# Designed miniproteins, single chains, continued (5): the designs that were tried, part 72

Each design is a single chain, and the fold is of that chain. pLDDT is the mean over its residues in the fold that is shown.

## One batch from the design tools (miniprotein)

Design m18475
Fold by ESMFold2-Fast:
Structure m18475 (fold): chain A 84 residues (1-84)
Amino acid sequence: SLEEIVKQLVEDLKSSDEKVQLGAVLALQRLLELRPEEVAQLIIKEGGIEPLVKLLKNKNEAIQIAAADLLVDLLKVKPQEVLK
């Protein structure tokens, strides 16, 4: 299900492997592009905001940029839920 996929990707954001972290951010961004309202709600519900904010301080600049872009897109779709 989409919920199980988003849940797994949110867990992958917490991985010690930078390739897994980057892959998870990019996959979540692609899913958000395809189903913005549903995917944004699932990312927030599964606790994805906290690990995405943590990735803003990641040593890998590509991960920092990808996480920032995803957070901005989430804010556009669900401003009240992201700002809580």
Scores: mean pLDDT 86

Design m18476
Fold by ESMFold2-Fast:
Structure m18476 (fold): chain A 84 residues (1-84)
Amino acid sequence: SKLEKAKELIDKLIKELEKNKEKMTEEERIEEARIAGLVMAEYIEELGLDEETKEELLEYAVKKMREIGMSEEEIEAFLKAFKE
């Protein structure tokens, strides 16, 4: 389904952020989280997801980001970019 494909992209983006965080400054991690949010926003726009599915994806992404120990600043950067 479109929702499952979008969740797979979220998982991939978050895994890359987790993998690279030890190589980055805090400012670089925030910028990478912002870029991930933009990538996700573009993908969702292409998929044409409804508002309810988009909200479920945001909840899923936040849960995954907190699970890997991302900072609130990183999470906010992702969400702000995603909602644009």
Scores: mean pLDDT 82

Design m18477
Fold by ESMFold2-Fast:
Structure m18477 (fold): chain A 90 residues (1-90)
Amino acid sequence: MYSKEEGIKKGKEGLEAGRKAGNVAAEAGGKVALEAAKKAVSEEAATLAAKGGELALEGGLEPDPLEGEILGGVGAVAGGVGLLVAEKEK
């Protein structure tokens, strides 16, 4: 489980790793996870956002560009679900 602050931290880490690696999917995943974490009002939404950020970070650090792109994409989906949960809980 993650707090909103932890989700924001993970989203930022994923975004930076994606940028440094030139991995567009990981950068996008980190951006979505960060937005989801900022809007999270429940631990569920914060956890989904943090998981999205973690996957984006793994994608940005992955030496295989195909695996990095897949991990970044999965991170974007997880962050997007977190965003939807946060909006629904409004």
Scores: mean pLDDT 76

Design m18478
Fold by ESMFold2-Fast:
Structure m18478 (fold): chain A 88 residues (1-88)
Amino acid sequence: MEKKIVFKPEDVEVGGRRGADGKLIVTATVKVPKEIAENIKSVEARVEGGTILSQKVEIKEDGSIVVTAVVDAPPRQLKVTVEITVEF
């Protein structure tokens, strides 16, 4: 059975920097119980205030999920939502 878990912007740790090409590189981190991390089928980030050009996902053994996205966005605060699909 698949279950979707949504992390709202207040529950997502967000860091960002400008790359050499002027694009914004956003890192979004959420932490889940190890049991959830072991059963993750997919991870998807959503950004309000910008356009995602590419993203990659890293799931750490401690249950940390790190999404790195290249975003085309103006110089303003972004809101990031992370959605996780888990299969049990």
Scores: mean pLDDT 76

Design m18479
Fold by ESMFold2-Fast:
Structure m18479 (fold): chain A 81 residues (1-81)
Amino acid sequence: MPSPAEKLRELLEKLKAGELSLEEAKEGIVEILDEIARQYPQVREVAEETKERILKAKSKEELLEILDEFDLRVAWIVASA
Protein backbone atom coordinates (compact mmCIF):
# COMPACT_ATOMS: atom_id res chain seq x y z
CA MET A 1 0.00 0.00 0.00
CA PRO A 2 1.21 3.56 -0.61
CA SER A 3 3.02 5.29 2.25
CA PRO A 4 1.45 8.36 3.92
CA ALA A 5 4.03 10.53 2.11
CA GLU A 6 2.99 9.02 -1.24
CA LYS A 7 -0.69 9.57 -0.38
CA LEU A 8 0.08 13.23 0.38
CA ARG A 9 1.84 13.57 -2.99
CA GLU A 10 -1.18 11.99 -4.73
CA LEU A 11 -3.55 14.45 -3.01
CA LEU A 12 -1.31 17.34 -4.08
CA GLU A 13 -1.40 16.16 -7.72
CA LYS A 14 -5.19 15.74 -7.60
CA LEU A 15 -5.58 19.20 -6.08
CA LYS A 16 -3.42 20.69 -8.88
CA ALA A 17 -5.53 18.82 -11.47
CA GLY A 18 -8.78 20.19 -9.97
CA GLU A 19 -10.05 16.71 -9.00
CA LEU A 20 -10.54 17.67 -5.33
CA SER A 21 -12.55 20.45 -3.73
CA LEU A 22 -10.77 22.63 -1.18
CA GLU A 23 -12.73 20.98 1.66
CA GLU A 24 -11.99 17.43 0.44
CA ALA A 25 -8.30 18.26 0.09
CA LYS A 26 -8.10 19.71 3.62
CA GLU A 27 -9.78 16.63 5.13
CA GLY A 28 -7.51 14.21 3.29
CA ILE A 29 -4.35 16.20 4.00
CA VAL A 30 -5.10 16.47 7.74
CA GLU A 31 -5.74 12.70 7.93
CA ILE A 32 -2.47 11.90 6.17
CA LEU A 33 -0.46 14.41 8.24
CA ASP A 34 -1.82 12.81 11.42
CA GLU A 35 -0.70 9.40 10.11
CA ILE A 36 2.76 10.77 9.21
CA ALA A 37 3.12 12.29 12.70
CA ARG A 38 2.26 8.90 14.22
CA GLN A 39 4.61 6.84 12.03
CA TYR A 40 7.59 9.25 11.80
CA PRO A 41 8.40 10.75 15.23
CA GLN A 42 11.22 12.87 13.74
CA VAL A 43 8.68 14.85 11.68
CA ARG A 44 5.79 14.82 14.21
CA GLU A 45 6.20 18.46 15.25
CA VAL A 46 6.39 19.79 11.68
CA ALA A 47 3.39 17.62 10.68
CA GLU A 48 1.29 19.03 13.55
CA GLU A 49 2.27 22.61 12.63
CA THR A 50 1.40 21.91 8.99
CA LYS A 51 -2.05 20.57 10.00
CA GLU A 52 -2.85 23.90 11.68
CA ARG A 53 -1.79 25.82 8.56
CA ILE A 54 -3.84 23.56 6.29
CA LEU A 55 -6.98 24.10 8.37
CA LYS A 56 -6.51 27.89 8.20
CA ALA A 57 -5.78 27.96 4.44
CA LYS A 58 -8.35 29.91 2.41
CA SER A 59 -7.38 28.85 -1.11
CA LYS A 60 -5.95 26.07 -3.27
CA GLU A 61 -2.81 28.19 -3.78
CA GLU A 62 -2.22 28.36 -0.02
CA LEU A 63 -2.66 24.57 0.32
CA LEU A 64 -0.16 23.91 -2.49
CA GLU A 65 2.38 26.30 -0.94
CA ILE A 66 2.02 24.76 2.53
CA LEU A 67 2.38 21.21 1.18
CA ASP A 68 5.41 22.09 -0.96
CA GLU A 69 7.08 23.62 2.10
CA PHE A 70 6.18 20.55 4.20
CA ASP A 71 7.65 18.18 1.58
CA LEU A 72 10.93 20.12 1.56
CA ARG A 73 11.09 20.20 5.38
CA VAL A 74 10.45 16.44 5.59
CA ALA A 75 13.16 15.80 2.97
CA TRP A 76 15.66 17.78 5.06
CA ILE A 77 14.72 15.96 8.28
CA VAL A 78 14.91 12.44 6.78
CA ALA A 79 17.95 13.11 4.53
CA SER A 80 20.30 11.62 7.15
CA ALA A 81 18.13 8.57 7.86
Scores: mean pLDDT 77

Design m18480
Fold by ESMFold2-Fast:
Structure m18480 (fold): chain A 66 residues (1-66)
Amino acid sequence: MFDAEGARRLGVRLATEEKRWDQALAIAQILADKGAVDEVRRFADEVAPHHPDLAAQIRALAEKAE
């Protein structure tokens, strides 16, 4: 079973607590590839106050996914 919410929560922690932006973006790409578009949008919204450029990249992945 794919845990899209768990993957988003991990990605947000990597971006906001660990500052591992490359890994956070990789998780967002996996979520987008699996069609978890709503979770990608939530991911971008949660990252936006901490890193707006990364949030914009994550949001673009949601738009490309559908």
Scores: mean pLDDT 81

Design m18481
Fold by ESMFold2-Fast:
Structure m18481 (fold): chain A 99 residues (1-99)
Amino acid sequence: MEKELEELTERYEKWAKEKTEEELIEAVREKYGRTDMSRTEVHVVVSIEWKRAAGVADEDILADLRRVLAQPLMTPEQAEDILRAARFVLGATRAQVLA
């Protein structure tokens, strides 16, 4: 477990340092075959995958997403992008994320 987390963290850090934000977004869209993903959806998908790989429980990831959604500057479009990412990666319904 710990060695897998260390390898993934090192790989992610190297990958993130060597690519522009635009290249990272394009790579994620290609990985999932979804060119329709917004920047917000892509960042949330990557964050969820990284946390899962780090051994964070799905319940704790959902609690973190609830905190993000509660931010006063959150737009409806950004909220829907976050909810789509949660459904796509975690299989979580809107009700489960917002509960």
Scores: mean pLDDT 73

Design m18482
Fold by ESMFold2-Fast:
Structure m18482 (fold): chain A 78 residues (1-78)
Amino acid sequence: AEEQEVLKAIELLYSQDEKLVNQAFEILSKYKEKAVFAVEGLAKILQESQDPQVQERAKIALQIIGGPQANNALKNFE
């Protein structure tokens, strides 16, 4: 349930509906560091996505998750 909910949140980051994007951030805020398994995928989206809006959302998602792995992913992007 937790893993599936977080993976769905990542998919919602690609949405054109701002309400669904906000729902994604609420899901990630519920789990925070428990969603560390998503950090590698989010870092890849941040580095490889050609959509600036999706890149910014992936960056925000990493900031919400927090912890050493997410912080390292954010530093390696810059």
Scores: mean pLDDT 83

Design m18483
Fold by ESMFold2-Fast:
Structure m18483 (fold): chain A 93 residues (1-93)
Amino acid sequence: SEAEKIVEESKKLLEELLKKGKISEEDYELAIEMLDELLEKIKNGEDAEINLLLLKGLKEVLEYVLKGDLEKAKEVDQKTLAELAPLVEERLA
């Protein structure tokens, strides 16, 4: 599954960030829990498009943070939120 691969790769990025002291242990644990929750929702068919978009965005943000490119990380985060906004609004309407 694409989602399972993204979660595995994201967890490895989080481990590297923790090892380099770029993320707290508490934030690391919260991020791991969030990844597992998003994956479970995708496997159950719950908002699969939205949750897959969130997983892809989070992985790309983590890659840029690990590279030290915080400006690019912010751009990816903002782009992901912009792509999510109309999907969330459509679902709530």
Scores: mean pLDDT 79

Design m18484
Fold by ESMFold2-Fast:
Structure m18484 (fold): chain A 87 residues (1-87)
Amino acid sequence: SSLEELAFAILEVLAEHGPLTLEEIRELLRKRGVEASDRTLRNVVQLLEKQGLIARDPETGRYSLTEAGREWLARKRAEREAAERAA
């Protein structure tokens, strides 16, 4: 499980440590045990940017979480918490 889990992890590291470069995101994901190919990571980052969940600073090349990204992350955290309570 796949693109949604990777998207969640990317948004979570940006919430905790951002703004971050793509390489810093990759390093933080590795420390969390989340593996993705360069192609997959770039594709998911591009999708998140297209959806307005992250934004890139043109001066620094760093990605940051948008308000929409924070809302998406909060919703996914709530869904996981509800699943844990049901278990």
Scores: mean pLDDT 84

Design m18485
Fold by ESMFold2-Fast:
Structure m18485 (fold): chain A 101 residues (1-101)
Amino acid sequence: MKREEAERLLKEGEEAYKKGDYVTAARNFVRAALLYLESGDKEGAIEALRKAAQAFHDYYLKTKDERALEAIRLMNEAIEAVEKGDFEKAKEYLRRALELL
């Protein structure tokens, strides 16, 4: 169940990103990563997190909103946590990122 929902959010994020809606894209990628982590899909989570970091980066370039820089730091911290197998710490960083934008 959660994996199928994660794939749907990943697709919606890609569609938003192509339209230049970087905040919607990033939020969908972060939500996808959370669902991948809850399903134990480490590789899916890392892919979604890298896409989220890229969307926040493009949002920063467009707006100069420094909340995006904080969100990028949280994405990088979440990727490191996932690589170490600390999925709970990764989810904590992702919930904090969703509160920023």
Scores: mean pLDDT 87

Design m18486
Fold by ESMFold2-Fast:
Structure m18486 (fold): chain A 100 residues (1-100)
Amino acid sequence: AYDPADLARGEEAAARVRAAGEAAARAAADEATRRELLELTAAAAEAVRDAIASGDRESAIAVIEGLREHIREQAAAGRVAPEAAEAAVAALDETAARIR
């Protein structure tokens, strides 16, 4: 079962998650970190879209929080530029707030 409005919200949230994760990936210090961030971002965007389409906002928020924490860990390890990580985390926080 799906609601067309929930499908639209899911696509919008997924697009925002992709944009944030891809921005963090562009600021990655090495190709391995970039590839991992792109893979995790794609999986997170898909999971968020599907969760919102099914009306499961809590699962969507949990996925966004997981990606946010991973980006912060990579920044703390010096694998993502701190300024880019901060911007990506802020964008993910705004996306989660729009879902709530």
Scores: mean pLDDT 88

Design m18487
Fold by ESMFold2-Fast:
Structure m18487 (fold): chain A 90 residues (1-90)
Amino acid sequence: PLVVTVTLDVEPGEVVRGEFELPEAGRYRFTLSGTAAEVVLVLDPEGRLLAALTPDNPVAEADLPAGRYTVVATGGSSAGTVTVTVTQLT
């Protein structure tokens, strides 16, 4: 199964963008690690919202086509590192 990670360094109130690529269509799980981001949005290649991850709700699943995806992290009250892990399920 495919596993990709996106690591973002965030500062309070900062908006930070990262990207990842999925080589094939399938069912994927997103897992957020770290507490420095208030929210991390996962966007499809067309900029459509797929998932909103928070430290309190750090996991989401979606059926995704192959393509390049964007993660947008908004910093909370503290600086730190957050990681989004994307795991292929099927």
Scores: mean pLDDT 85

Design m18488
Fold by ESMFold2-Fast:
Structure m18488 (fold): chain A 70 residues (1-70)
Amino acid sequence: SSMEEKIKELEKESLKKFFREVAERGQEAIAEGRRRGLSDRELIELLVEVINEVHKENKEELEKKIKELE
């Protein structure tokens, strides 16, 4: 069905956007953290937090877009 195909397309775009946003926000977080004098260990923890926040946002956006197809 066209709706099922649209959902699969949204999932693929969601995955691409997730990787893009993690890379972009991760890079910015590292740059800012280094400017503030964070250690590499603290930067790893910061990256995990960034990944978790991007994941939450990405999941919410995907669910919203799928509901808009209903």
Scores: mean pLDDT 88

Design m18489
Fold by ESMFold2-Fast:
Structure m18489 (fold): chain A 80 residues (1-80)
Amino acid sequence: SEEEERRRREEFLRRLEEIRKEMRERLEEKKELLDGMVESAKYMGEAITALAEGNKEEARKLAEEGSRISNEYYQKYLEK
C-alpha cells in the first residue's frame, strides 16, 4: 500500500541521515590526517635546513619525528 511505501521512505530517510552524520565525521578525520601530514612536512623542512647547516644529528632527529607524526596520523586514519 501507499502507507507501507511511505513508511519505507521515512525509514530510508532516517538511515540516510545517519549516513550523512557518519560521512561528516569521516571528512573531519581526513582533515586531521591532512593537518598531520602538513606538520610532518614542516619537520622535514626543518631537517633539510639543519642538514644544510651541518647539523646532521639534529637533521636525523627532526626527520625521524616528521616520519613518526606522518605514520601516527596515517595509522589513525586507517583504523577508523
Scores: mean pLDDT 82

Design m18490
Fold by ESMFold2-Fast:
Structure m18490 (fold): chain A 89 residues (1-89)
Amino acid sequence: AGLTPEQVLDGVLDQARELAKQGDYAGAYTLLDNGIGFISHHAIAQGDLELAREGHRRLAETAREIAKVAPPEMKEKLLEVAKEAEERA
């Protein structure tokens, strides 16, 4: 059985947090940036407004959480991801 889009997003956000804890902020950024595309694709394709709103909000919160402890260069990239997700929420 396949995972729901919500279950896939939960895994992406959890993996981003774990990568950040390991100091892999570039990996966390890449997962979250790809996560925006995933949410947008599935929300638009299925008309799932709750996935669009809630998914983008949760992704933005995760990006801002990681940005607080990230090095300056990665902080800027993570805040841009958060802003893009917030604009799509």
Scores: mean pLDDT 84

Design m18491
Fold by ESMFold2-Fast:
Structure m18491 (fold): chain A 60 residues (1-60)
Amino acid sequence: SGAAEGLAFAMRLARESGARAPTEELVARFRDYMARELGVEPSDEEARRAVAAAVGMVPV
């Protein structure tokens, strides 16, 4: 599903960046991915929530 694909991408971004909180850059990259690859336009709040969840799920 689009939600699962979005979460997987958000987790990859969090892991590659090493971020421990949603940054504006990660949120923007997530929004761009969702628009480009999945054809959806999440709100900034929705994107930030998804990135925050992904950051919380990535172990140290």
Scores: mean pLDDT 77

Design m18492
Fold by ESMFold2-Fast:
Structure m18492 (fold): chain A 70 residues (1-70)
Amino acid sequence: SEVVELVARHELERLRARLEAHRDDKEAVLAIATHLFSDEELEVLRGLSSEEIVERVLARLEARIAQALE
């Protein structure tokens, strides 16, 4: 459904905007990551720097946005 794809894209773009606004806030970046990663993946992310978490979250968001546009 086009409506479902537009909603999914909008939510993913909102998450990306929140990530960019909070790049230096590890807790905020981890909160965004909860929408994209499993509990096991989140445990790995908690051990990383904010910079490394941002890189992983951006890569996942880019992949999800690309999927939503198809």
Scores: mean pLDDT 76

Design m18493
Fold by ESMFold2-Fast:
Structure m18493 (fold): chain A 79 residues (1-79)
Amino acid sequence: MPRLSADEDNLDEAVAQAAALARQGQEVVVDLPASLRDQVEARLAAAGLEVVATEERTVPGPADSDDSHTTVSLTVRAA
């Protein structure tokens, strides 16, 4: 199963890549910050994809970061 990362700088590219893979009949996992969840879900739906599974996970911050953040993993396929 292909896995992609979406953030505020690559959101459109990540959604386009997920749509291309889903059109090939694959399920795709998209990892994103919880703060971007609504934006990413809306763009995935606009691209003709459906979210079939959702996981939330708190990840430790990078080695030089004092903050932990919540990551969401969305499993998507062609609608």
Scores: mean pLDDT 76

Design m18494
Fold by ESMFold2-Fast:
Structure m18494 (fold): chain A 74 residues (1-74)
Amino acid sequence: QLPIVVNGKPISVEEAKALGFGEWEVVEIDEEKDTVKLRNLKTGEIKTLPLSFVERVLGRKPKVGDILKIEFKI
């Protein structure tokens, strides 16, 4: 199976399923709730994820305007 990556960094299949494939933009960070809202750049779908999860997949604290590209690495 080809590795699944976010911005070139490998993630688990379970994490990829939670995020959904494609390009996601960080549109809102709620530090009081420890949540991040992401918008799919092609579909416009909004998804809310734990801040800790987004920090783990980025390897740093997220900021509004960050793009998460979830894809298979060839």
Scores: mean pLDDT 72

Design m18495
Fold by ESMFold2-Fast:
Structure m18495 (fold): chain A 135 residues (1-135)
Amino acid sequence: AEDAINYALKEGDELTALVILGTLLSLGRKAYKEGNYDEAIKYFELAADLAEKLGWPYLAGVAYHELGNAYYQKGDYEKAVEAYTRAADAFEKAGNWSLAAQAYENASKAYRDLGDEETAKKFQEKANEAKRKAS
């Protein structure tokens, strides 16, 4: 997977990069479903990095959101909020306010699990604003 990413970036082949990104997301989702969260994290990190390098904010948002879910299931709430916040930013750049709102809600939940109620409230407010922009 990593060698294939390096190949796509070196050759500038957008279609090859898209196939690799889709494969990384698929492998990450399979690992996540099987409870292999460390393996899922590796695939979603590679997918997010590839999507960012190619300037694909929607796919970067998808990868970061799934990365946040994997960290959350592992109980790493600090890494989960980082990933969800990056997902929300990427979805906003893509103009997908509905998915940005979902990412902000997940970040708010993770902040509550960290005991940071003030930051959780701020992220809930961001989610509510994004929902308003989606309608």
Scores: mean pLDDT 89

Design m18496
Fold by ESMFold2-Fast:
Structure m18496 (fold): chain A 100 residues (1-100)
Amino acid sequence: SHMEEKIKRLKEIYKKLQEVADKLIAASKDPETQELIRILKEQTEKAFEYYIKNKDVENAAKVLLSAADELIRIARKLNHPEIVAEFEKLKEEIQKILDE
């Protein structure tokens, strides 16, 4: 169904978002920043899984957009433009799901 396809796409985007967040953790030399990203990852996972379980595609997508925005903010401050670009691409993919 259309909803099942959107859920599958969001789960794929979520996995990629987590992978890029792990790259940002590895690129960060500051333990405080690494811990901030780990907390953000955990909070995002819990909220995303909650909305996916309830088949709430809109709120699941909004959780990922919010997480991507915070990760972009951190990546920009740490001067990692390639990581910023990866998160911005993921935001575009999430927005396409919301616009459908």
Scores: mean pLDDT 90

Design m18497
Fold by ESMFold2-Fast:
Structure m18497 (fold): chain A 71 residues (1-71)
Amino acid sequence: REKEIEEVRKRVAELELKGGHRLSDEEALEYVKAVAELALLEGTAGNFGVHPALQKEFQEIIKELKEKLEK
Protein backbone atom coordinates (compact mmCIF):
# COMPACT_ATOMS: atom_id res chain seq x y z
CA ARG A 1 0.00 0.00 0.00
CA GLU A 2 2.67 2.55 0.98
CA LYS A 3 4.75 1.70 -2.10
CA GLU A 4 1.65 2.04 -4.26
CA ILE A 5 0.91 5.47 -2.76
CA GLU A 6 4.51 6.60 -3.40
CA GLU A 7 4.42 5.36 -7.00
CA VAL A 8 1.15 7.13 -7.76
CA ARG A 9 2.29 10.31 -5.98
CA LYS A 10 5.50 10.36 -8.03
CA ARG A 11 3.47 9.96 -11.23
CA VAL A 12 1.18 12.84 -10.27
CA ALA A 13 4.21 15.05 -9.56
CA GLU A 14 5.81 14.15 -12.91
CA LEU A 15 2.61 14.96 -14.81
CA GLU A 16 2.24 18.25 -12.93
CA LEU A 17 5.79 19.26 -13.85
CA LYS A 18 5.12 18.28 -17.48
CA GLY A 19 1.82 20.20 -17.31
CA GLY A 20 3.72 23.47 -17.43
CA HIS A 21 2.94 22.91 -21.08
CA ARG A 22 -0.52 21.68 -22.10
CA LEU A 23 -0.89 17.96 -21.44
CA SER A 24 -2.10 15.70 -24.24
CA ASP A 25 -5.58 14.17 -23.85
CA GLU A 26 -3.95 10.86 -22.88
CA GLU A 27 -1.69 12.52 -20.29
CA ALA A 28 -4.62 14.53 -18.86
CA LEU A 29 -6.66 11.33 -18.45
CA GLU A 30 -3.67 9.59 -16.81
CA TYR A 31 -3.27 12.56 -14.45
CA VAL A 32 -6.94 12.48 -13.40
CA LYS A 33 -6.79 8.70 -12.86
CA ALA A 34 -3.57 8.98 -10.83
CA VAL A 35 -5.01 11.71 -8.59
CA ALA A 36 -8.20 9.68 -8.06
CA GLU A 37 -6.22 6.53 -7.25
CA LEU A 38 -4.00 8.42 -4.79
CA ALA A 39 -7.05 9.93 -3.05
CA LEU A 40 -8.70 6.50 -2.76
CA LEU A 41 -5.54 4.78 -1.45
CA GLU A 42 -5.03 7.48 1.21
CA GLY A 43 -8.73 7.40 2.17
CA THR A 44 -8.90 11.15 1.58
CA ALA A 45 -11.02 11.21 -1.58
CA GLY A 46 -13.37 13.83 -0.07
CA ASN A 47 -10.50 16.10 1.01
CA PHE A 48 -8.67 16.44 -2.31
CA GLY A 49 -9.10 19.77 -4.04
CA VAL A 50 -9.77 19.10 -7.70
CA HIS A 51 -10.35 21.76 -10.34
CA PRO A 52 -14.13 22.09 -11.05
CA ALA A 53 -13.66 21.20 -14.73
CA LEU A 54 -12.23 17.79 -13.73
CA GLN A 55 -14.55 17.14 -10.77
CA LYS A 56 -17.08 14.98 -12.67
CA GLU A 57 -14.40 12.80 -14.29
CA PHE A 58 -12.54 12.56 -10.97
CA GLN A 59 -15.68 11.30 -9.17
CA GLU A 60 -16.43 8.73 -11.90
CA ILE A 61 -12.88 7.34 -11.67
CA ILE A 62 -13.05 7.14 -7.85
CA LYS A 63 -16.37 5.28 -8.14
CA GLU A 64 -14.88 2.75 -10.58
CA LEU A 65 -11.77 2.20 -8.43
CA LYS A 66 -13.88 1.76 -5.28
CA GLU A 67 -16.07 -0.87 -6.99
CA LYS A 68 -12.96 -2.71 -8.23
CA LEU A 69 -11.36 -2.77 -4.76
CA GLU A 70 -14.61 -3.78 -3.00
CA LYS A 71 -15.14 -6.97 -5.00
Scores: mean pLDDT 61

Design m18498
Fold by ESMFold2-Fast:
Structure m18498 (fold): chain A 73 residues (1-73)
Amino acid sequence: MEEELKKAIENKDYEKFRELLKKASPETQVKAAAAYVYKYKILDPQLFDKETVRALAGLSEEEIRKLAEEFLK
């Protein structure tokens, strides 16, 4: 799951990323979403659920970077 999400982010495969994200735990969704936002600088409410968007909007750039680095390692 996590490796598949990383590949979808790397390939900018929006459709696969969205499908995989729906199957992930809430914790993994937030980390994967942070990684996507960090890499592409896009926070898309159509891609993420309402709670994930709200969680990311409450985070600093530094916090988003740390979550992204943790997920993409």
Scores: mean pLDDT 75

Design m18499
Fold by ESMFold2-Fast:
Structure m18499 (fold): chain A 102 residues (1-102)
Amino acid sequence: SEDEEAAKKLGSTDLDEVVEALRVLLQSPNAVELAKPYLTSKNPLARFAAQVVLFAHGVTDLKYTRGFLLATYFLPQEDIDAILDVVPDEELRRYLRLAATP
């Protein structure tokens, strides 16, 4: 399915592929379960993108908040901004930006 193909791209080291995957997963009712495996990825881009998917779907457990903050130490600001720019909820996007900015 489109959701499963997008989930495979979420693990990419290519920012453009991860951003494309996020556009699909942010609209998917199955996105949380598809993104969860990437929360423990060695790829910090995949971990950050997966955490953004969880927050966008209302999964705000404290354990995920810590992971989100830690991921920002491993990513250039340009990558963080590109990922957060695809979050359709303006208020959520603003809050996540504040959390990811020094």
Scores: mean pLDDT 79

Design m18500
Fold by ESMFold2-Fast:
Structure m18500 (fold): chain A 68 residues (1-68)
Amino acid sequence: SLEQQAQDYLRLAREYLEKGDLDKAQAYLKEGMQYGVQLVDQKDYKSASKLFKEGSKLLEELEAKKKE
């Protein structure tokens, strides 16, 4: 499903973020968020909202690590 694919990308983003590979973390986060846009197009607003909240937290953590 789109939700499963999005979650897989967010998981990969977190794994690379924890490894310090910020470029790959950002790339996977971007891919996961694109699936969120598709969920909105499918009118799956609940899954899209959850995904965007999780993705936003990951983005904030990623930006914080870039400033360290």
Scores: mean pLDDT 84

Design m18501
Fold by ESMFold2-Fast:
Structure m18501 (fold): chain A 82 residues (1-82)
Amino acid sequence: SIDELIDEAFELERKLMEALINGAPKEEVDKLFDEIADISRKIVEELKKLTPEQRQRVLDRINARRDELKSYIEELKKKKAE
């Protein structure tokens, strides 16, 4: 489902941020970018199939996950500074 694709996309974004903050190898970072690009394309295709009401629900979910990701990035930066 699109909800599962969105959850997976934000999980990959978390992994990417961890990799970047921890100085992971280029090969690992590139793989994460490719996986994020692939899932983003799938999300766009699924969004085209939705009603306006379904799209609003998806946008609300994306906004909630975006706020969670921002908080997670701040915590990762603090942990690296320790």
Scores: mean pLDDT 82

Design m18502
Fold by ESMFold2-Fast:
Structure m18502 (fold): chain A 119 residues (1-119)
Amino acid sequence: GVGASRSILRALSRLGELTDEEVEKIAKVLNEFAETGELDVSDLSDVQKAAVVLLLSYYVSPSPEDEEVLIRLLGEENYEKLKPAIEKLDRRKAGGLLMEEYINPSEDPLSRALAAFVG
């Protein structure tokens, strides 16, 4: 509903507030997922979790328009820092996590994506 969409938009609007340390933490989580197949977001803030969801969504279905939005939301410097971690991801595993959300939808789209990553 409208409330769920607003929650996601608020998390996304805060992506520009990520510090260098938080960006490195996100890159670490993505690198561990690429290496082990386990995505541990339990220690991430809601904004950091939103960044992970956005980056995984982009990686599964990249487009120039989506890349422009990603750069606008994260900032160019933060995007360039995260890009190498994204390139190491297994597209089949990332796609599987996103497909689980579409097959078994919960009430909040952001909470659905995050729950799929944890469970």
Scores: mean pLDDT 66

Design m18503
Fold by ESMFold2-Fast:
Structure m18503 (fold): chain A 101 residues (1-101)
Amino acid sequence: VKEKLDKAIEALRQGKYDEAIKYAEEVLNDPNATDEEKGIALLVLAFAYLRKGDIKKANELIKEVVEKFKDNPFVRISALGLARLTFDLDFVKEVEELAKK
């Protein structure tokens, strides 16, 4: 699990967004992945889709992270940070309200 997650993050850093998506999806499908590792994998997917211009998919993934991982402050803060990078103020407000519920 950790090796696949490390590969996803490294691919993301190198601008290899399709490879980052592949490894992140492998983490999400791994039954041995922790909730934190799955949360980070969803954040990698969201950022990769945002960089590829699939804003709708990125927004859906950011909302999923905030809803599922609201009890994990690291994952929640990171998801809110990604929402702010979209510069869509209405979307940022929606994500902040989801984090409170």
Scores: mean pLDDT 74

Design m18504
Fold by ESMFold2-Fast:
Structure m18504 (fold): chain A 101 residues (1-101)
Amino acid sequence: EKEKKIEEAIKYLEEAIKKLEEATALDPRVAPLVKTAQQALELAKKGDLLEANMAAGVTAVGSASFATSAKLEGNEELAKLLREATEYASKASVYLEEALK
């Protein structure tokens, strides 16, 4: 059901934002990803599903890139939070894509 897929996407975007806010407390360079994830959440709530999916995708790619950098720098805690954010943003994107069908 389309409505359930949107609801799941919103839930995963909220979880992604939470992980990115925790990551921002460790490294303020993560802050732009929080804003992108918040934009994806707002767009999903408004029913702008294509734009929401694009923003969720940008959030997932950005979080994955930062996670790789954090791991290479030896910051395992930051890398873990960013990997969790990547997983949540990716799940949100999958649900948004399914809702677009």
Scores: mean pLDDT 89

Design m18505
Fold by ESMFold2-Fast:
Structure m18505 (fold): chain A 94 residues (1-94)
Amino acid sequence: SEEEIREAAKKIVDYLVKKYGMKLTPEEYQELVDFVEEVLRKLGGVEGFLNASIAQIAEVLKEIAEKRGLKLPFGVYMVIAKELKDAAKEVLGK
């Protein structure tokens, strides 16, 4: 559900903010939550995201980034995908 996606995205973002000591404005925080929500939706929700490979998550990240006019080496999306999946395992799964 959209509520499950929103809650999961917030938990993932909160974990990463704490892990990396990020100092975000409320606007930057909301943009990051919205970004993670879009990744989860494109992968079929929370269950689809958790079952996706790092490479599948990286492809979705590339699609979202290119739609926003950003072009990065695929290896960057692989690193981001791994960080998101590791965060999700810590906050959504045990």
Scores: mean pLDDT 85

Design m18506
Fold by ESMFold2-Fast:
Structure m18506 (fold): chain A 64 residues (1-64)
Amino acid sequence: DASVKVALLLQAIVDGDLETARKLGRSLGMSDEEFERIVRAVRNLTPENRLELIRLAGRMLERG
């Protein structure tokens, strides 16, 4: 489902696995431009903000 793929997408970006993240983004209907914007936003995060992003992804998954 979309929420699971979003969580995996964010985790892949945090891990630097951009190939996996791109595939997940495309499977979600995300355009390449939208994906690049998200990657840049995540790359600008501090390590502490990355943990917050993972927490948010977890909440999205819980919501379904």
Scores: mean pLDDT 73

Design m18507
Fold by ESMFold2-Fast:
Formats: C-alpha cells, sequence, structure tokens
Structure m18507 (fold): chain A 65 residues (1-65)
C-alpha cells in the first residue's frame, strides 16, 4: 500500500490521490486496461505511460504482500 503509493508519486510525478485510486483499483481486481483507460480519460495521462505506471504499481504491491 503506502510504499507503492510513495514510489508512484516520486517516480511518475502523479498526485497522491491519483496513486491511491490506482492502487485501490488494482486491489479491487481491475485490469491494466481498465485502470489505464481511467488515467487517460480522467487525468490526461498518455496511454503508453499509463500502462507502464499500472504495471509498476502491480509489481510494487506484489512485493508488499
Amino acid sequence: GQKAIDALVRNSGMSREQAERLVEMIRAGASVEEIADLLVREYGVPRHYAKGIVEQARILLEQEE
């Protein structure tokens, strides 16, 4: 949770609120495509970058569990 959020904020420059929402969606079982679509539509993140962020967050969460 917290380590993944802090790493996403630090490495991607996204807000803490954006990082928290992304982590919540991953934990709820949302797909990479669903989360990337949200980041593109609500936050204006480029799709290729959004997919990279989601995959990084997933790896970080797996390491915390």
Scores: mean pLDDT 76

Design m18508
Fold by ESMFold2-Fast:
Structure m18508 (fold): chain A 57 residues (1-57)
Amino acid sequence: ATWKEDVKNLVQENPQATDAELNRKFTQKYSGTDVAAELTGKSDPEINALIKEAKEA
């Protein structure tokens, strides 16, 4: 699965969480995993954009 799908799943599982909370949960969850390697160049705004997209779905 791609990290974008993981963001969508996190939003779906935590619909009441704020964008900032979801961003922090996502970053912390993957800090020590292979997904973290894909996130090496990703910024908070990019992750927040995926969170907003998932909330609109």
Scores: mean pLDDT 66

